# Designs tried in a protein design run: designed miniproteins, single chains, continued (4). Part 107

Each design is a single chain, and the fold is of that chain. pLDDT is the mean over its residues in the fold that is shown.

## One batch from the design tools (miniprotein)

Design m15947
Fold by ESMFold2-Fast:
Structure m15947 (fold): chain A 80 residues (1-80)
Amino acid sequence: SKIEKLIELFEEEAEKKLAATPEEKKEELRLEIELTRGVMDLVIAVGKVLNDPEEAEKLLIKLIAKVFGVKESEIVEKIR
């Protein structure tokens, strides 16, 4: 599913960004990643309850794009 691809993409990009981040900035980035995971879990849960996976997918794309500082279109391209 697209949601599974978005979760996989988020984890891959999180690992890459952490690896490229200086030690003194890693703590702040880890906190941002953990908070984003929590928000993603809530979005997925709400999407299931409302039976609206497309809206959940859109919100996940926005969250991932914001956290990594990339365009939403780049996220969409990577999960095609």
Scores: mean pLDDT 84

Design m15948
Fold by ESMFold2-Fast:
Structure m15948 (fold): chain A 83 residues (1-83)
Amino acid sequence: MEEAEKIAKELKERLDALLEKLRELAKVDPEKAKEAVERLIEVLKRDIEELPTDEELSEELKELLLPVFEEALKRAEELLKEI
């Protein structure tokens, strides 16, 4: 549990930081930011689809990672609408 929680927390922090950097980029170069956010959305959708079938990950880790990816996807889609 502790290791899975740490992985999920670190992923959330990295995705939060990435989204913040993309929001900053949108103020300087909105076209580049838009392309980067669109790519992130594609990656997140793939991760969400593939997560349940990943044989290397424990069920506990999958349950913790899924909401992290879903929240990041929601935030990325909201950011894309603001660019």
Scores: mean pLDDT 83

Design m15949
Fold by ESMFold2-Fast:
Structure m15949 (fold): chain A 81 residues (1-81)
Amino acid sequence: APSLLEQFRAAAEAARAEIDAIVGDASLSPEEKRAAIDAVLDRFLAQAAGLLPGLSPEEQEEALALVAEFRAYVADRLDAL
């Protein structure tokens, strides 16, 4: 079975892929894309909050760095709209 940290990384990767699909969707307005990206971010943060207490202190530092990287990725994608 994947570790909690591996599950965290997989969740971040899945969320990035979902955001890329939203950004690339020509049927969505910039406002609809912002709302959809915000929903993905909220869902990822909820998943992260559920996994975080099961991690060691060192793994929690890595997980928090992944959250910061994901937030930066989201900000960059929103700026590109």
Scores: mean pLDDT 85

Design m15950
Fold by ESMFold2-Fast:
Structure m15950 (fold): chain A 60 residues (1-60)
Amino acid sequence: MEEAVKAAVLEVAKKLGVKVPDDASLEELEKAVLEAMSKLPDDERLAALGELQARIAAAL
């Protein structure tokens, strides 16, 4: 289950063009994705957050 959540976060990170270490923890991936989202326009940031939440919920 944790691997599925990590995969969901990684997919969002790839979509945002975020580079993360291969050995990054789920927490590090989430932090990197949130930092990347903070650089997006408000509408795109909201959409990306919604996608991340939906993917995590589906993985649980």
Scores: mean pLDDT 75

Design m15951
Fold by ESMFold2-Fast:
Formats: sequence, structure tokens, C-alpha cells
Structure m15951 (fold): chain A 92 residues (1-92)
Amino acid sequence: SSQIEQLAQELKRKLEQLGFQVSISVSGTTVSIRIVAPSVTALTGLTLRLIGLELDGVELEISIKDDTIYVRITASDEQQLLAYLERLLAAV
């Protein structure tokens, strides 16, 4: 979806403005994000915000290795994914 790609790019830009290094890929109703944090404080803060972000019809998988957060967002449909990405933008 063009709209999902646009929101994903907006999320990437916002996180990069906050000092993170971000790569995002979209496949169907799944978004995969790799986020390199500039500090332990930034890593912890973002991780806590992500953990608190729940939406029915959306599955969130988070793993952390060293300075990097790996996020997989899988939504039941495109509308739920769009709603979740908008919520993510507001939360970071």
C-alpha cells in the first residue's frame, strides 16, 4: 500500500530526527523495522514506548540485541496497520 509506505517513511524520518538509525521494510500487512539507538537511554525509552503500544488485530514482536531494536508489526488488515503506524508516530 502507498499509504503504508508513506507512514513507514514518516516514522523513519521522525526516528532519524531523534538520533536513531532506521531501516524499514513493508510486506503485505507486515512492517519490519531495524532501529539502532544512539544511547542506552534512547534504547530504553523507545523500547518502553513500543511495549506499551497495543491495538486489537495487531501483533507486535520486539527483540533487542546490543544497541539495536528489531520490531515486527503484523496486522490483520491494511486499515489496522495504518491505525497502528499513526499511533506509533504519536508515541515516539
Scores: mean pLDDT 88

Design m15952
Fold by ESMFold2-Fast:
Structure m15952 (fold): chain A 79 residues (1-79)
Amino acid sequence: ELEKQAEELTKKAVEFDREGRYDEAAKLYSEAAILYAKAGKPQRAMNLAFLALSLAIESGNEEAIKYVTEAIKKMKEIV
């Protein structure tokens, strides 16, 4: 079920990204990355984590950058 939850979060993140809501998209991508890591999908998790960080930086939102950075730290402890 973790992989399915990660897929749903990724779908929502893509929708926010398309709307230009980069800070919200970045947070959702980072949450999906953690779930993919827990589901044993490290490459997918890393790809989404890097995308999340890129979008957080693009948004210029310090809270989003901090959120994504903390999520990446959690993900690396799983992977």
Scores: mean pLDDT 85

Design m15953
Fold by ESMFold2-Fast:
Structure m15953 (fold): chain A 82 residues (1-82)
Amino acid sequence: AAALRAEGEALFARGAEAARRGNEAYQKGDYKTAAEYYREAARLFREAARLFEAAGDVHSATFARHQAEEAERAAREYEKLA
């Protein structure tokens, strides 16, 4: 369980970094790159959620799933602006 949780935390951190890069691209008006980074963030957050769920950490899994949904929404919105 501890190893799965640590792996989930690492993937969540990578997702957060991708979202940060997406936000930087958005601020520069690069909506295509912003959408690509937010899609990558959503993927990483979903993988983190799966690992948290497997580790029995339902709370972290739910939070990661919510972050994935928000990242996917941002990707769709910015793709329309590109």
Scores: mean pLDDT 90

Design m15954
Fold by ESMFold2-Fast:
Structure m15954 (fold): chain A 80 residues (1-80)
Amino acid sequence: SAAEEKQRREAELKEVKEQILKIVRDLSELQATSDDPQLKQDAIQKALNELDGLERKYKDNEDIQYLLSDTKLAIQSLLG
């Protein structure tokens, strides 16, 4: 049913939000604790690759697609 599909998509969105929060937290901790610019750049690229994987996995979930797009922009703009 439409209600079951909505609940599934909302559950997927919650799981993806948790993964994004972990990625952002890990990047923020690395940014605060490391003086190695190469390590920071590699971490950003790894994060973007993980978000690309989520985008492919959840290609039919529009809410996740919008969230991932905004998250990628934020990482690129705020973390370099």
Scores: mean pLDDT 82

Design m15955
Fold by ESMFold2-Fast:
Structure m15955 (fold): chain A 73 residues (1-73)
Amino acid sequence: SARERTINAGRGVAKGLAEAGGDVGPEASQGIHEASRTGTEEAIDKAAEMAQRSGGPETGEAVRKGGRDGLAA
């Protein structure tokens, strides 16, 4: 269901962020929240871009991978 996809995407994003050390700026935090709420690939990719700008390339990649893996589950 759409609800399950959203929950899985949110958990995936949270897992990716935790693996990257969890440090992101306010704008990246808003993007991550939106990705968790909507569960879309576009929102996940945008959250990953914002996380990359705040925490560096590894943080952005962890968020993107976590969110997309969550959608695929």
Scores: mean pLDDT 70

Design m15956
Fold by ESMFold2-Fast:
Structure m15956 (fold): chain A 90 residues (1-90)
Amino acid sequence: MPEEVEKKALEVLKKMQKLLSQDINDVEARKAALEKVKELAKLKPSSLLLSSALITLAVALGIARRQGAPEEALKALEEGLDIIARAAGE
């Protein structure tokens, strides 16, 4: 079961990364990535996979802010980062 959850989480992470690779002005892609973030958090994967998601979102948010992405896209990325940070829980 733990290995099955980790495999599903890895697939969700890969889909999230693909969505985040779309144009920075693609608000729908960022909203879809946020839905993948919520799905990933619900799976309660390993700390390593959550850390990978956290780094991916932090980098994506930094790039989006630097390139002047739409406010809706920035909000989706910020919400996603908050969700993963809370799921990674200290």
Scores: mean pLDDT 84

Design m15957
Fold by ESMFold2-Fast:
Structure m15957 (fold): chain A 73 residues (1-73)
Amino acid sequence: KEEVREKVLAAAEKMKEALKKLKEAKTAEEVAKAIGEVLDAIGDVIDAALEGVREGVITREEAWELVKEAGAI
């Protein structure tokens, strides 16, 4: 259970960094790169939460709460 939470939180930290880069982006090239990083990080958060559900470590409700807490939804 703790391992699933740690993976979700690690992915959420990457997502926060990607969102910060997006907000700080000044050129079209930087914006495009940052958007890609945000989308990848959102996917990582969702995937980590879903793996926990599939393995029976967390419930669907807990996974939804973690994804929302991470800001991916």
Scores: mean pLDDT 77

Design m15958
Fold by ESMFold2-Fast:
Structure m15958 (fold): chain A 118 residues (1-118)
Amino acid sequence: MNLEEAKKLYEKGKEALENGDYEKAIEYYEKALELTPEEEHLLLGEIYFNLGLAYYHLGDYEKAIEYLEKAIEHYEKYDSSSRNAALTYIYLGKVYEELGDYEKAEEAYEKADEIVNK
């Protein structure tokens, strides 16, 4: 797999996301994901997190949850005390609030607080 090309696509995805071009960001992130080795847990976490954010902004909350959960899995494999995982749990909570699942939103926020205060 071509890690250099994966990183370039990830940066293009971030640029598109920053510009509000969510569909374009998703396209770049999906291409980056195809080129990213399974052991690159930090980069995989970052790609999945930003896919979750893009889908959140598009109102596709089910896909946002799927990708945010994948981001958490990879961040925790990279660093079990990951503040990136904590931030991801905060966004997961926001998505659950949009779905009206306040119980799951509270659980996600509590998990984020647990990580930050450890």
Scores: mean pLDDT 86

Design m15959
Fold by ESMFold2-Fast:
Structure m15959 (fold): chain A 110 residues (1-110)
Amino acid sequence: AARERTIAEFERLKKVATPEGQKAIDEAIKLLPELTEEQRELLVNAAGGALGAIDMARDPEAQVRISNIAAKALKEAAKAFVNGDFEKAYEILSRAIVEASRIVAEDRAA
């Protein structure tokens, strides 16, 4: 099911996250039952994209930074979806993608 798949991807992200990031992901998981299947699909795709960015990063500090940005974005976007603020949720996810891509680019340019 989409919920089970979302939880599995979030659990994968938790393994590379800091304690603060793990807490943010746990808060996002708690909100999943309140989301539509389409919203859960957006969040699982965002989590998968973050894992891909972490894999592309070579520096462990860059990997940690990406994991924390992703964890915070997933929590804040899930809260925005629950509140019916779809524009804010999309903005949060889009900003996180841009920042993760910047970190990967800077890491690979070093």
Scores: mean pLDDT 83

Design m15960
Fold by ESMFold2-Fast:
Structure m15960 (fold): chain A 85 residues (1-85)
Amino acid sequence: SAEEAREAMLRTAELLAPVDPELAEELRELTKKDLSDISNLREAYEAMVRAQVLALRRGDEEASKAANEAGTLVLKTIQEVAEKA
């Protein structure tokens, strides 16, 4: 759901804030957007991919897992929005 995706994105932002405060703020701003809009969900997914790449490069298993879970929830939300259209 959109709410689960927002919560997971915020968790990822919290974990990455000490490493990349700009990306963390980008993730927080994306959670404020309308997640019934597929264009906003695509931006969120692209940001989650960047977050996961950053976490993997740093060996941060917790942040990597969080970003992967958030990305999966964003994709599920895209599917849910598409099915309602």
Scores: mean pLDDT 85

Design m15961
Fold by ESMFold2-Fast:
Structure m15961 (fold): chain A 97 residues (1-97)
Amino acid sequence: GATRVATGTVGDIKVLSADEKEVVVELVFENAEQAAAVREALAGVKPGTRLQLYVNGEFLGEAILVGLSEDSVTLKMKKEDYKKGIKVGDTVTLEVP
């Protein structure tokens, strides 16, 4: 089957919650066109779906889809994976299994 892939450039990062093991982060995209493309690529993907997260083409870890907004995607991921470094200006890619 065709792998659904959502790609966008990070314009802002908001940490919504963190515990000892997991972080919930909102990745805001640089522009509305990228955000719309991500929303279209993730259309029909349910909250709780496990996605593969790549940063600048490198596998960072698994992320659980929490939600989508007009300009952002909200993900839950391991704190250790987040600490490997997602930064403003990075290209993030989410693969749907």
Scores: mean pLDDT 85

Design m15962
Fold by ESMFold2-Fast:
Structure m15962 (fold): chain A 76 residues (1-76)
Amino acid sequence: DAEAEKKYQEGQKLKAIGEEHEKKRDYEKAIEYYQKAIDLYQQGIALSTDPALKEQMQKFVELLQEKIAKLKEKIE
């Protein structure tokens, strides 16, 4: 699952960038990077044959979707 692992690692990098923007209270940029991380995790899920890796990426997708919803409340 080398390609799925690459998507997972790239998703982790974008999530970390989103977290840095969230710390600065730049919620619009945090949401942008979290959405990009979700897209990469979803690509990784589609490519993966490892059920444990799929489950972990799906959990990150769900957690980031919930976080985005809460951050949107802060900018409205």
Scores: mean pLDDT 87

Design m15963
Fold by ESMFold2-Fast:
Structure m15963 (fold): chain A 70 residues (1-70)
Amino acid sequence: SMAEELRKQLERAKEVAEEALRNGDLATAMIAVQEIRRIAEEAEKAGDLELAKEARETAERIEKQVQEAR
């Protein structure tokens, strides 16, 4: 289903962002944030409001960690 694919994409983007943050690669972490925000928009359009909320909250958390690392 679309929801299953979007959740799988969210999990992969989270892993990329977390690895990038561990390595101090803030540029890659911000690219992952943008992918997570895209996933949130697609989830909202598909009517999966819970997944959209989870993705937005995840993006905000990672973006905050990037800002704190600067």
Scores: mean pLDDT 87

Design m15964
Fold by ESMFold2-Fast:
Structure m15964 (fold): chain A 60 residues (1-60)
Amino acid sequence: DIEENPDDAEAWLEKGKRYFEEGKYDEAIYYYGQALRLDPTNKEAWKLLKEAHEKKLAAL
């Protein structure tokens, strides 16, 4: 849980994925960014962050 363990990069990614599924790309970008702040070597998180930015741009 992010609220109980804010240092858990996987928890931040999970929350970001939920926002992404809801079409809330700004929130998804924020949570993916927090995951990458904790683990910048996570290639999956970088991919998800890029996809969220692309979806946000396309939805404009």
Scores: mean pLDDT 78

Design m15965
Fold by ESMFold2-Fast:
Structure m15965 (fold): chain A 56 residues (1-56)
Amino acid sequence: DELRRQAEAYRRKAEAYREKARELLKQGASVSEVMRLLAEAVDYEFQARKYEELAR
């Protein structure tokens, strides 16, 4: 099912952005850069949820 695949892809992207944010935080990156990545993660998580509902 394409919609479920897309939902899983968005979930994976959200996790990747959260992990990238953690990595940058450990390297002393600016709060603005970390917040940008976390905002992207939230956006992808929202998309994943929408596609999960559409796949029903």
Scores: mean pLDDT 82

Design m15966
Fold by ESMFold2-Fast:
Structure m15966 (fold): chain A 68 residues (1-68)
Amino acid sequence: MIEGAIEAVVEEIEKGNPEMVYTTLKRLLKLLGVSEEEAEKIAKEVAKLAEEDPEKAKEYATEVLKKA
C-alpha cells in the first residue's frame, strides 16, 4: 500500500503538475491517518518544492509517506 502511494505521488511530480501533486499527496496522507490540517500543510510544501526541485520533492514525499 505505501509503495503504491509513493509511486502515485512520484508520477504526478514527474508530470510537472503541482496541483495534482498537492491533491494526490493530501488524499494519501489523510488515508494513512494524518490530520487534514497536517496533510494540507505537507502537501502544499511538497507541491511548491516539486515546482522548484522535482528530485527533492520526490525525496521529501517518500519520507513523509513512510513516516505517516
Scores: mean pLDDT 82

Design m15967
Fold by ESMFold2-Fast:
Structure m15967 (fold): chain A 55 residues (1-55)
Amino acid sequence: RREEELRERLRRLIEEMRREGKPVHVELETASEENLRLLRELHELGGRVGDFTLS
């Protein structure tokens, strides 16, 4: 459930970044393979991910 909500949120953020070209930051508590792929795509668009920033 939390992972599904995070995936939906990440997809929306990726679409928003593509549309507006603005950087986005997201906090992540857990990451599945699918969420990691979405996070990688977000990072490639210039977004920031809390867990990757902290690590």
Scores: mean pLDDT 59

Design m15968
Fold by ESMFold2-Fast:
Structure m15968 (fold): chain A 117 residues (1-117)
Amino acid sequence: AKAPKEILKKAIPPLINALENDPIPIVRAQAAEALGTIAELYPDLVDELKPAVEPLIKALKDESEQVRYAAATALGKIAGVAPELAEPAREALEKVAENDEFEGVRIAAKEALEKLK
């Protein structure tokens, strides 16, 4: 079921905090996934995700491949709704698509780049 929009708007800052600061990689990955899901399911709230873009770009360099995958996927979902909002991620996504050690992360970054074109 869809959450009330007011609750989703209030969830964005704590999700960004978890993405940037949680010591557990799976929690950071789930925070990135939740931010992407908000963009996908609630495109009318995409402007509320503007503060998440830079944290997601930083998460593309996370030590965990699960976090990098989730960040690339979330940026792709944001780009699919508002490509101009995700445009700052282009260079970081290009580097990940070319250089990441995990094929799945490279594919997620390439898919996100297709949404920006």
Scores: mean pLDDT 89

Design m15969
Fold by ESMFold2-Fast:
Structure m15969 (fold): chain A 71 residues (1-71)
Amino acid sequence: SVEELVEEARRLIKEAEKALEQGNYDKAMELVDKAIEVAREALKLDPTHPEARSLLIEANALKARIEQLKK
């Protein structure tokens, strides 16, 4: 369901944030890429879902932050 995908994306974002705080950039990147994919799948099922849209924006912002910190 869309709700299960939304909850999975949220969990993956939280796990990516924890990995980033621990300095594990590779794990943070892996988790955030998975969060982006899951959020995109949720939007394929319901393109109007506001939480899925917000999570995709949040995951993409987190990915940009991880990429900047790896420089």
Scores: mean pLDDT 87

Design m15970
Fold by ESMFold2-Fast:
Structure m15970 (fold): chain A 65 residues (1-65)
Amino acid sequence: GAAARQAALEAAGRARLASGDERGRILREIGEKLRGIGDGLQEALDALKAGASQEEADAILRSHA
């Protein structure tokens, strides 16, 4: 979702300015958000295959953002 992507981009900006342990924490945060986006995409695709509406698929994507 757009919110998760925006949050990941903001975290990437912070990581660029950070060093040491703080950079590692921010990179893990980005990884978790990106994994959530991937899980949301798979769930939305599975729902669409099962006959769900585009609105329902969009709601699933937003819930993972």
Scores: mean pLDDT 69

Design m15972
Fold by ESMFold2-Fast:
Structure m15972 (fold): chain A 80 residues (1-80)
Amino acid sequence: SKRELILAEAQLGLAIMRAYVLGKEELREKIAELLEEIQANPEDVELVIEKLREVARLLEENGDLAGAASLRKLVEEIEA
């Protein structure tokens, strides 16, 4: 739903802010690029899910396990 997309975009914004504060410039840039792709194609549910899964993977690889888990839960809710 549109609500779940708004929540996902908000979580990506918070992840960008956390990456910035921690000096993780490459992570910040990658999440920002993926957010821009989602915002450019919000009606493409398959693309949105793919890009959200990519963000969750990046967060997990960078030790943000809570952020990754929260995004994966939102992906499950979008797919349901």
Scores: mean pLDDT 86

Design m15973
Fold by ESMFold2-Fast:
Structure m15973 (fold): chain A 104 residues (1-104)
Amino acid sequence: MEEKKEQIIKEALEAAEKSKEISPEEFLETLERLERGEPVRPEDVSGAVIYVLRRLASEFNDAEALVLLVAITTGSFEAAAEVAEKNGLMSREEARAVLDRHLR
């Protein structure tokens, strides 16, 4: 399971590096909304936010950050919920609650 986590993190890092055109202001606004638990649409999330979520997931073992990272990189709440369940991070129901709270 660690290998799958590392692969997801690597894919997110590559996506963040490709998103070099993201405004610092838009990045901070999106990050602040996520920190407040406000809903953010996946298509509005910048690669820089993906990079931060990757860091949180990897360095702090933050299960919510990993679930959000998968949802943003795949564009699929179903894929994120499945990854969370299969990796023993949380139930599909809990993962969907996290996604609904932060991403819409």
Scores: mean pLDDT 66

Design m15974
Fold by ESMFold2-Fast:
Order: sequence, then C-alpha cells, then structure tokens
Structure m15974 (fold): chain A 100 residues (1-100)
Amino acid sequence: MSREEELAAAEATKEAVAAAKTFEEILEVLRASPATARVADIILRMDGEDGFTVEALRSLTEGYAPGAGEVFDIAYKKALEQGVVSGGTTSDDERFVNLR
C-alpha cells in the first residue's frame, strides 16, 4: 500500500475504534484493514507474555504506518475502560499490561 493509503486507513480506524463499545469490536475494526491488522496483533501482545511495555507496543504500531500509534492509544484506553486488560508500573515507572 502507499503511505497515503495507510495514513487514510489509520485515521478512519481511529474514529471507528473510538466508537466501538467492546474490545472485540475494536479487534474487528482493526482487522478490517490491512494497514491496521498488525495493530490488532500487537494489542494482543498485551497479554504480557513477551514482557512488552505500553511504550514499546505503541512504537511497534507506529512502525507499521504513520499515525497507527494513535490508533493503538485509543484501543488501549478503550480496553482499560472495559476491563479487558489490566496495567501497572514496574519499579522503573514503566507501564505494563496484561490481557485478562
């Protein structure tokens, strides 16, 4: 895909993710576009198995498409609000998450 197509997809997905009521709806929205399907995979890494921080996961999403990090931010906030993930801080004040 072109960079312009990836940016447009990410912007449209931000609105759809913000409007989603459940975490499953967020994943469906993300998987509907090839530009944001990788974001869904990265969000699922919030199960903490690989020890990624929120900041590291956000950087990974931004690496796939400019603006995808903002899509991750919205999805992460929504997942926390719905209680589908839990988060905390390490002794070094780094944020971590686990999918529940």
Scores: mean pLDDT 65

Design m15975
Fold by ESMFold2-Fast:
Structure m15975 (fold): chain A 80 residues (1-80)
Amino acid sequence: MAEELVLKAMEAALEGDEEKAAEYAAEAAREEARRRGLPEEEIEEYAEKGREIGRYAAEVGKEHPELMKEALEEQRKAIA
């Protein structure tokens, strides 16, 4: 589920694992695009956007860990 992958990306970002955060975010974007029935070309475009968002989230997690923890808690509540 894309929501679970977003959660994993945020957890990796909070741990400072930029590469894992980027990969999980990219995979979450792919799953969401596939769920919406987007064509393959758009799926890969969304995945690349997700990857960049994941890298940015890792940067935010390093600079503002409290904000990242708060966002992670909100994401967990949204999934539950």
Scores: mean pLDDT 78

Design m15976
Fold by ESMFold2-Fast:
Structure m15976 (fold): chain A 74 residues (1-74)
Amino acid sequence: ETLPLTPAQRAAEERGLRAAKILNRAVKEYPLSDEEITRLAEAIAATLPQGDDAMEAAVKRLVEEIKKKREEEK
């Protein structure tokens, strides 16, 4: 029936789990809208093959941009 995950798929799952933890941490730290959460998830997905440090850096950059946008929003 359904075959078990290959080692490559398991590695992808572990990366996804790390990405989810980073996203959840950011959501808890900051009052984000659904749109902003989606943007963070996209940035995390884009940096997922680069590793945890790259994902955390991407989250920091987006959070900083979101903060600036909110301050400048009027």
Scores: mean pLDDT 72

Design m15977
Fold by ESMFold2-Fast:
Structure m15977 (fold): chain A 86 residues (1-86)
Amino acid sequence: MTLKIVVKNASEEQKEEFIKEAEELKKRGYDVEVKVEGDTVTITIGNLSVEEMIGYALRAIGLGLDGDDVEVKIEGDELTITITFK
């Protein structure tokens, strides 16, 4: 399963926090891709079990609790979490 985290309108501190979490997952051997474009960070994590995907999705939502909008979408084996800050 694949987890995609899209962080929009993020401050430099917020971007750094999400990137740090992605790098931590890379160190644990996960297939992680990070794309940074302006105030948007996209993190894609592949080859997750259902249990791992749920765990990391909850952690991403936790990081986004200071955000103004959190959207969750499931398509097949991909879970997309979009977090938008003000």
Scores: mean pLDDT 77

Design m15978
Fold by ESMFold2-Fast:
Structure m15978 (fold): chain A 68 residues (1-68)
Amino acid sequence: KKEKDAFDYLVLELLRRGVSLELALELAEKIVKEKLSLEEATRLLVEEAGLSEEEARAIAEKVHEILK
């Protein structure tokens, strides 16, 4: 359930920021299901979703908080 909750959170958060559904699903799968580190998730969100480092880190930290 925690993995699904983290995945759903990340997809919705990216969609709210104007990321396409296809890209949001791809990024959520890599970050949540592949269990990327906080630094890897932050970098991926900056590079692929165009988020600022501050926004990306806050989202990545929240995903990790849901997963613990």
Scores: mean pLDDT 84

Design m15979
Fold by ESMFold2-Fast:
Structure m15979 (fold): chain A 76 residues (1-76)
Amino acid sequence: SRDELEQQLSDLLIEIGGLKRLATKKGNKEALKYAEEAEKLLRKAMDYIEQGDLKKAQEYLEEAKKLIEKAKEALK
């Protein structure tokens, strides 16, 4: 549902904020790039939710999740 997508987007944006802070503190440029790219994809997902295109919103959200996992892996 739209409410579930909006909740997931909110949670992922909070997670990205934490990852960007951690990447900056550690000087990890690769992790920072993944987190920034994920943030851009989540903003596109929000735009598609606003347009009522929930399928495209879900696709962008799933791509953002993959980049978040790459950022987390780069911080290990």
Scores: mean pLDDT 89

Design m15980
Fold by ESMFold2-Fast:
Formats: C-alpha cells, structure tokens, sequence
Structure m15980 (fold): chain A 68 residues (1-68)
C-alpha cells in the first residue's frame, strides 16, 4: 500500500522511531479501528515523531486513507 509506504518513510526520517515503523503502523490501525479521532491521532503522531507542521495535513490524509 502506498499509504503504508508513505508512513514508513516519515518514520524513517524521524531519529526517534528508527526500527519501529511496523509497530507504529500496527498501533495506528488498531487505534483507528477502535474509533480514534483522526485529527487527535495525527497531532499525537506528529509530536511523537518530531515532524514539522507541514507534515500535519499529509499525515492526516494518509491516516484517513488507512482508516478506509
């Protein structure tokens, strides 16, 4: 999936999440299936991975695609 590859690429760029890409994706899928708010989850992930604000909209779109 192109969406999963995009998320993995973002995680690889973060010094805080090297080697955790698959675990993070699995966690995101579980939270989204449990009805987590996409905006709150996007903000949480952006902060945890220390990504710039420019990634917020792209990451939100990716999470919305992943939910469906």
Amino acid sequence: SEVLEFIEELIKKSPYAKGKAEDIVKMLQTLLADGADVEALTRFLLKELDLPEEYFEKLKEALESLKK
Scores: mean pLDDT 72

Design m15981
Fold by ESMFold2-Fast:
Structure m15981 (fold): chain A 74 residues (1-74)
Amino acid sequence: SMEELLAELEAGVTAIIRENLAAGKSAQEAMAEAQAYLDERIAAERLSPEERERAYQALLRAFLLVMEEHDAAS
């Protein structure tokens, strides 16, 4: 389902952001790698414009969540 796919995409971008920050990369580098992954998955899954918008909203939620967790760990 679309809901399952969006959850998978959100988990994927969340993992990429966490891994990059844990490796000492900048938030900008982490976001760039997560966005590249998401853009590739959008193309592979042939998402509609509406589904792409939902996928980008998932990327934003993942970034905000991981940044909050990273701040709490500091």
Scores: mean pLDDT 84

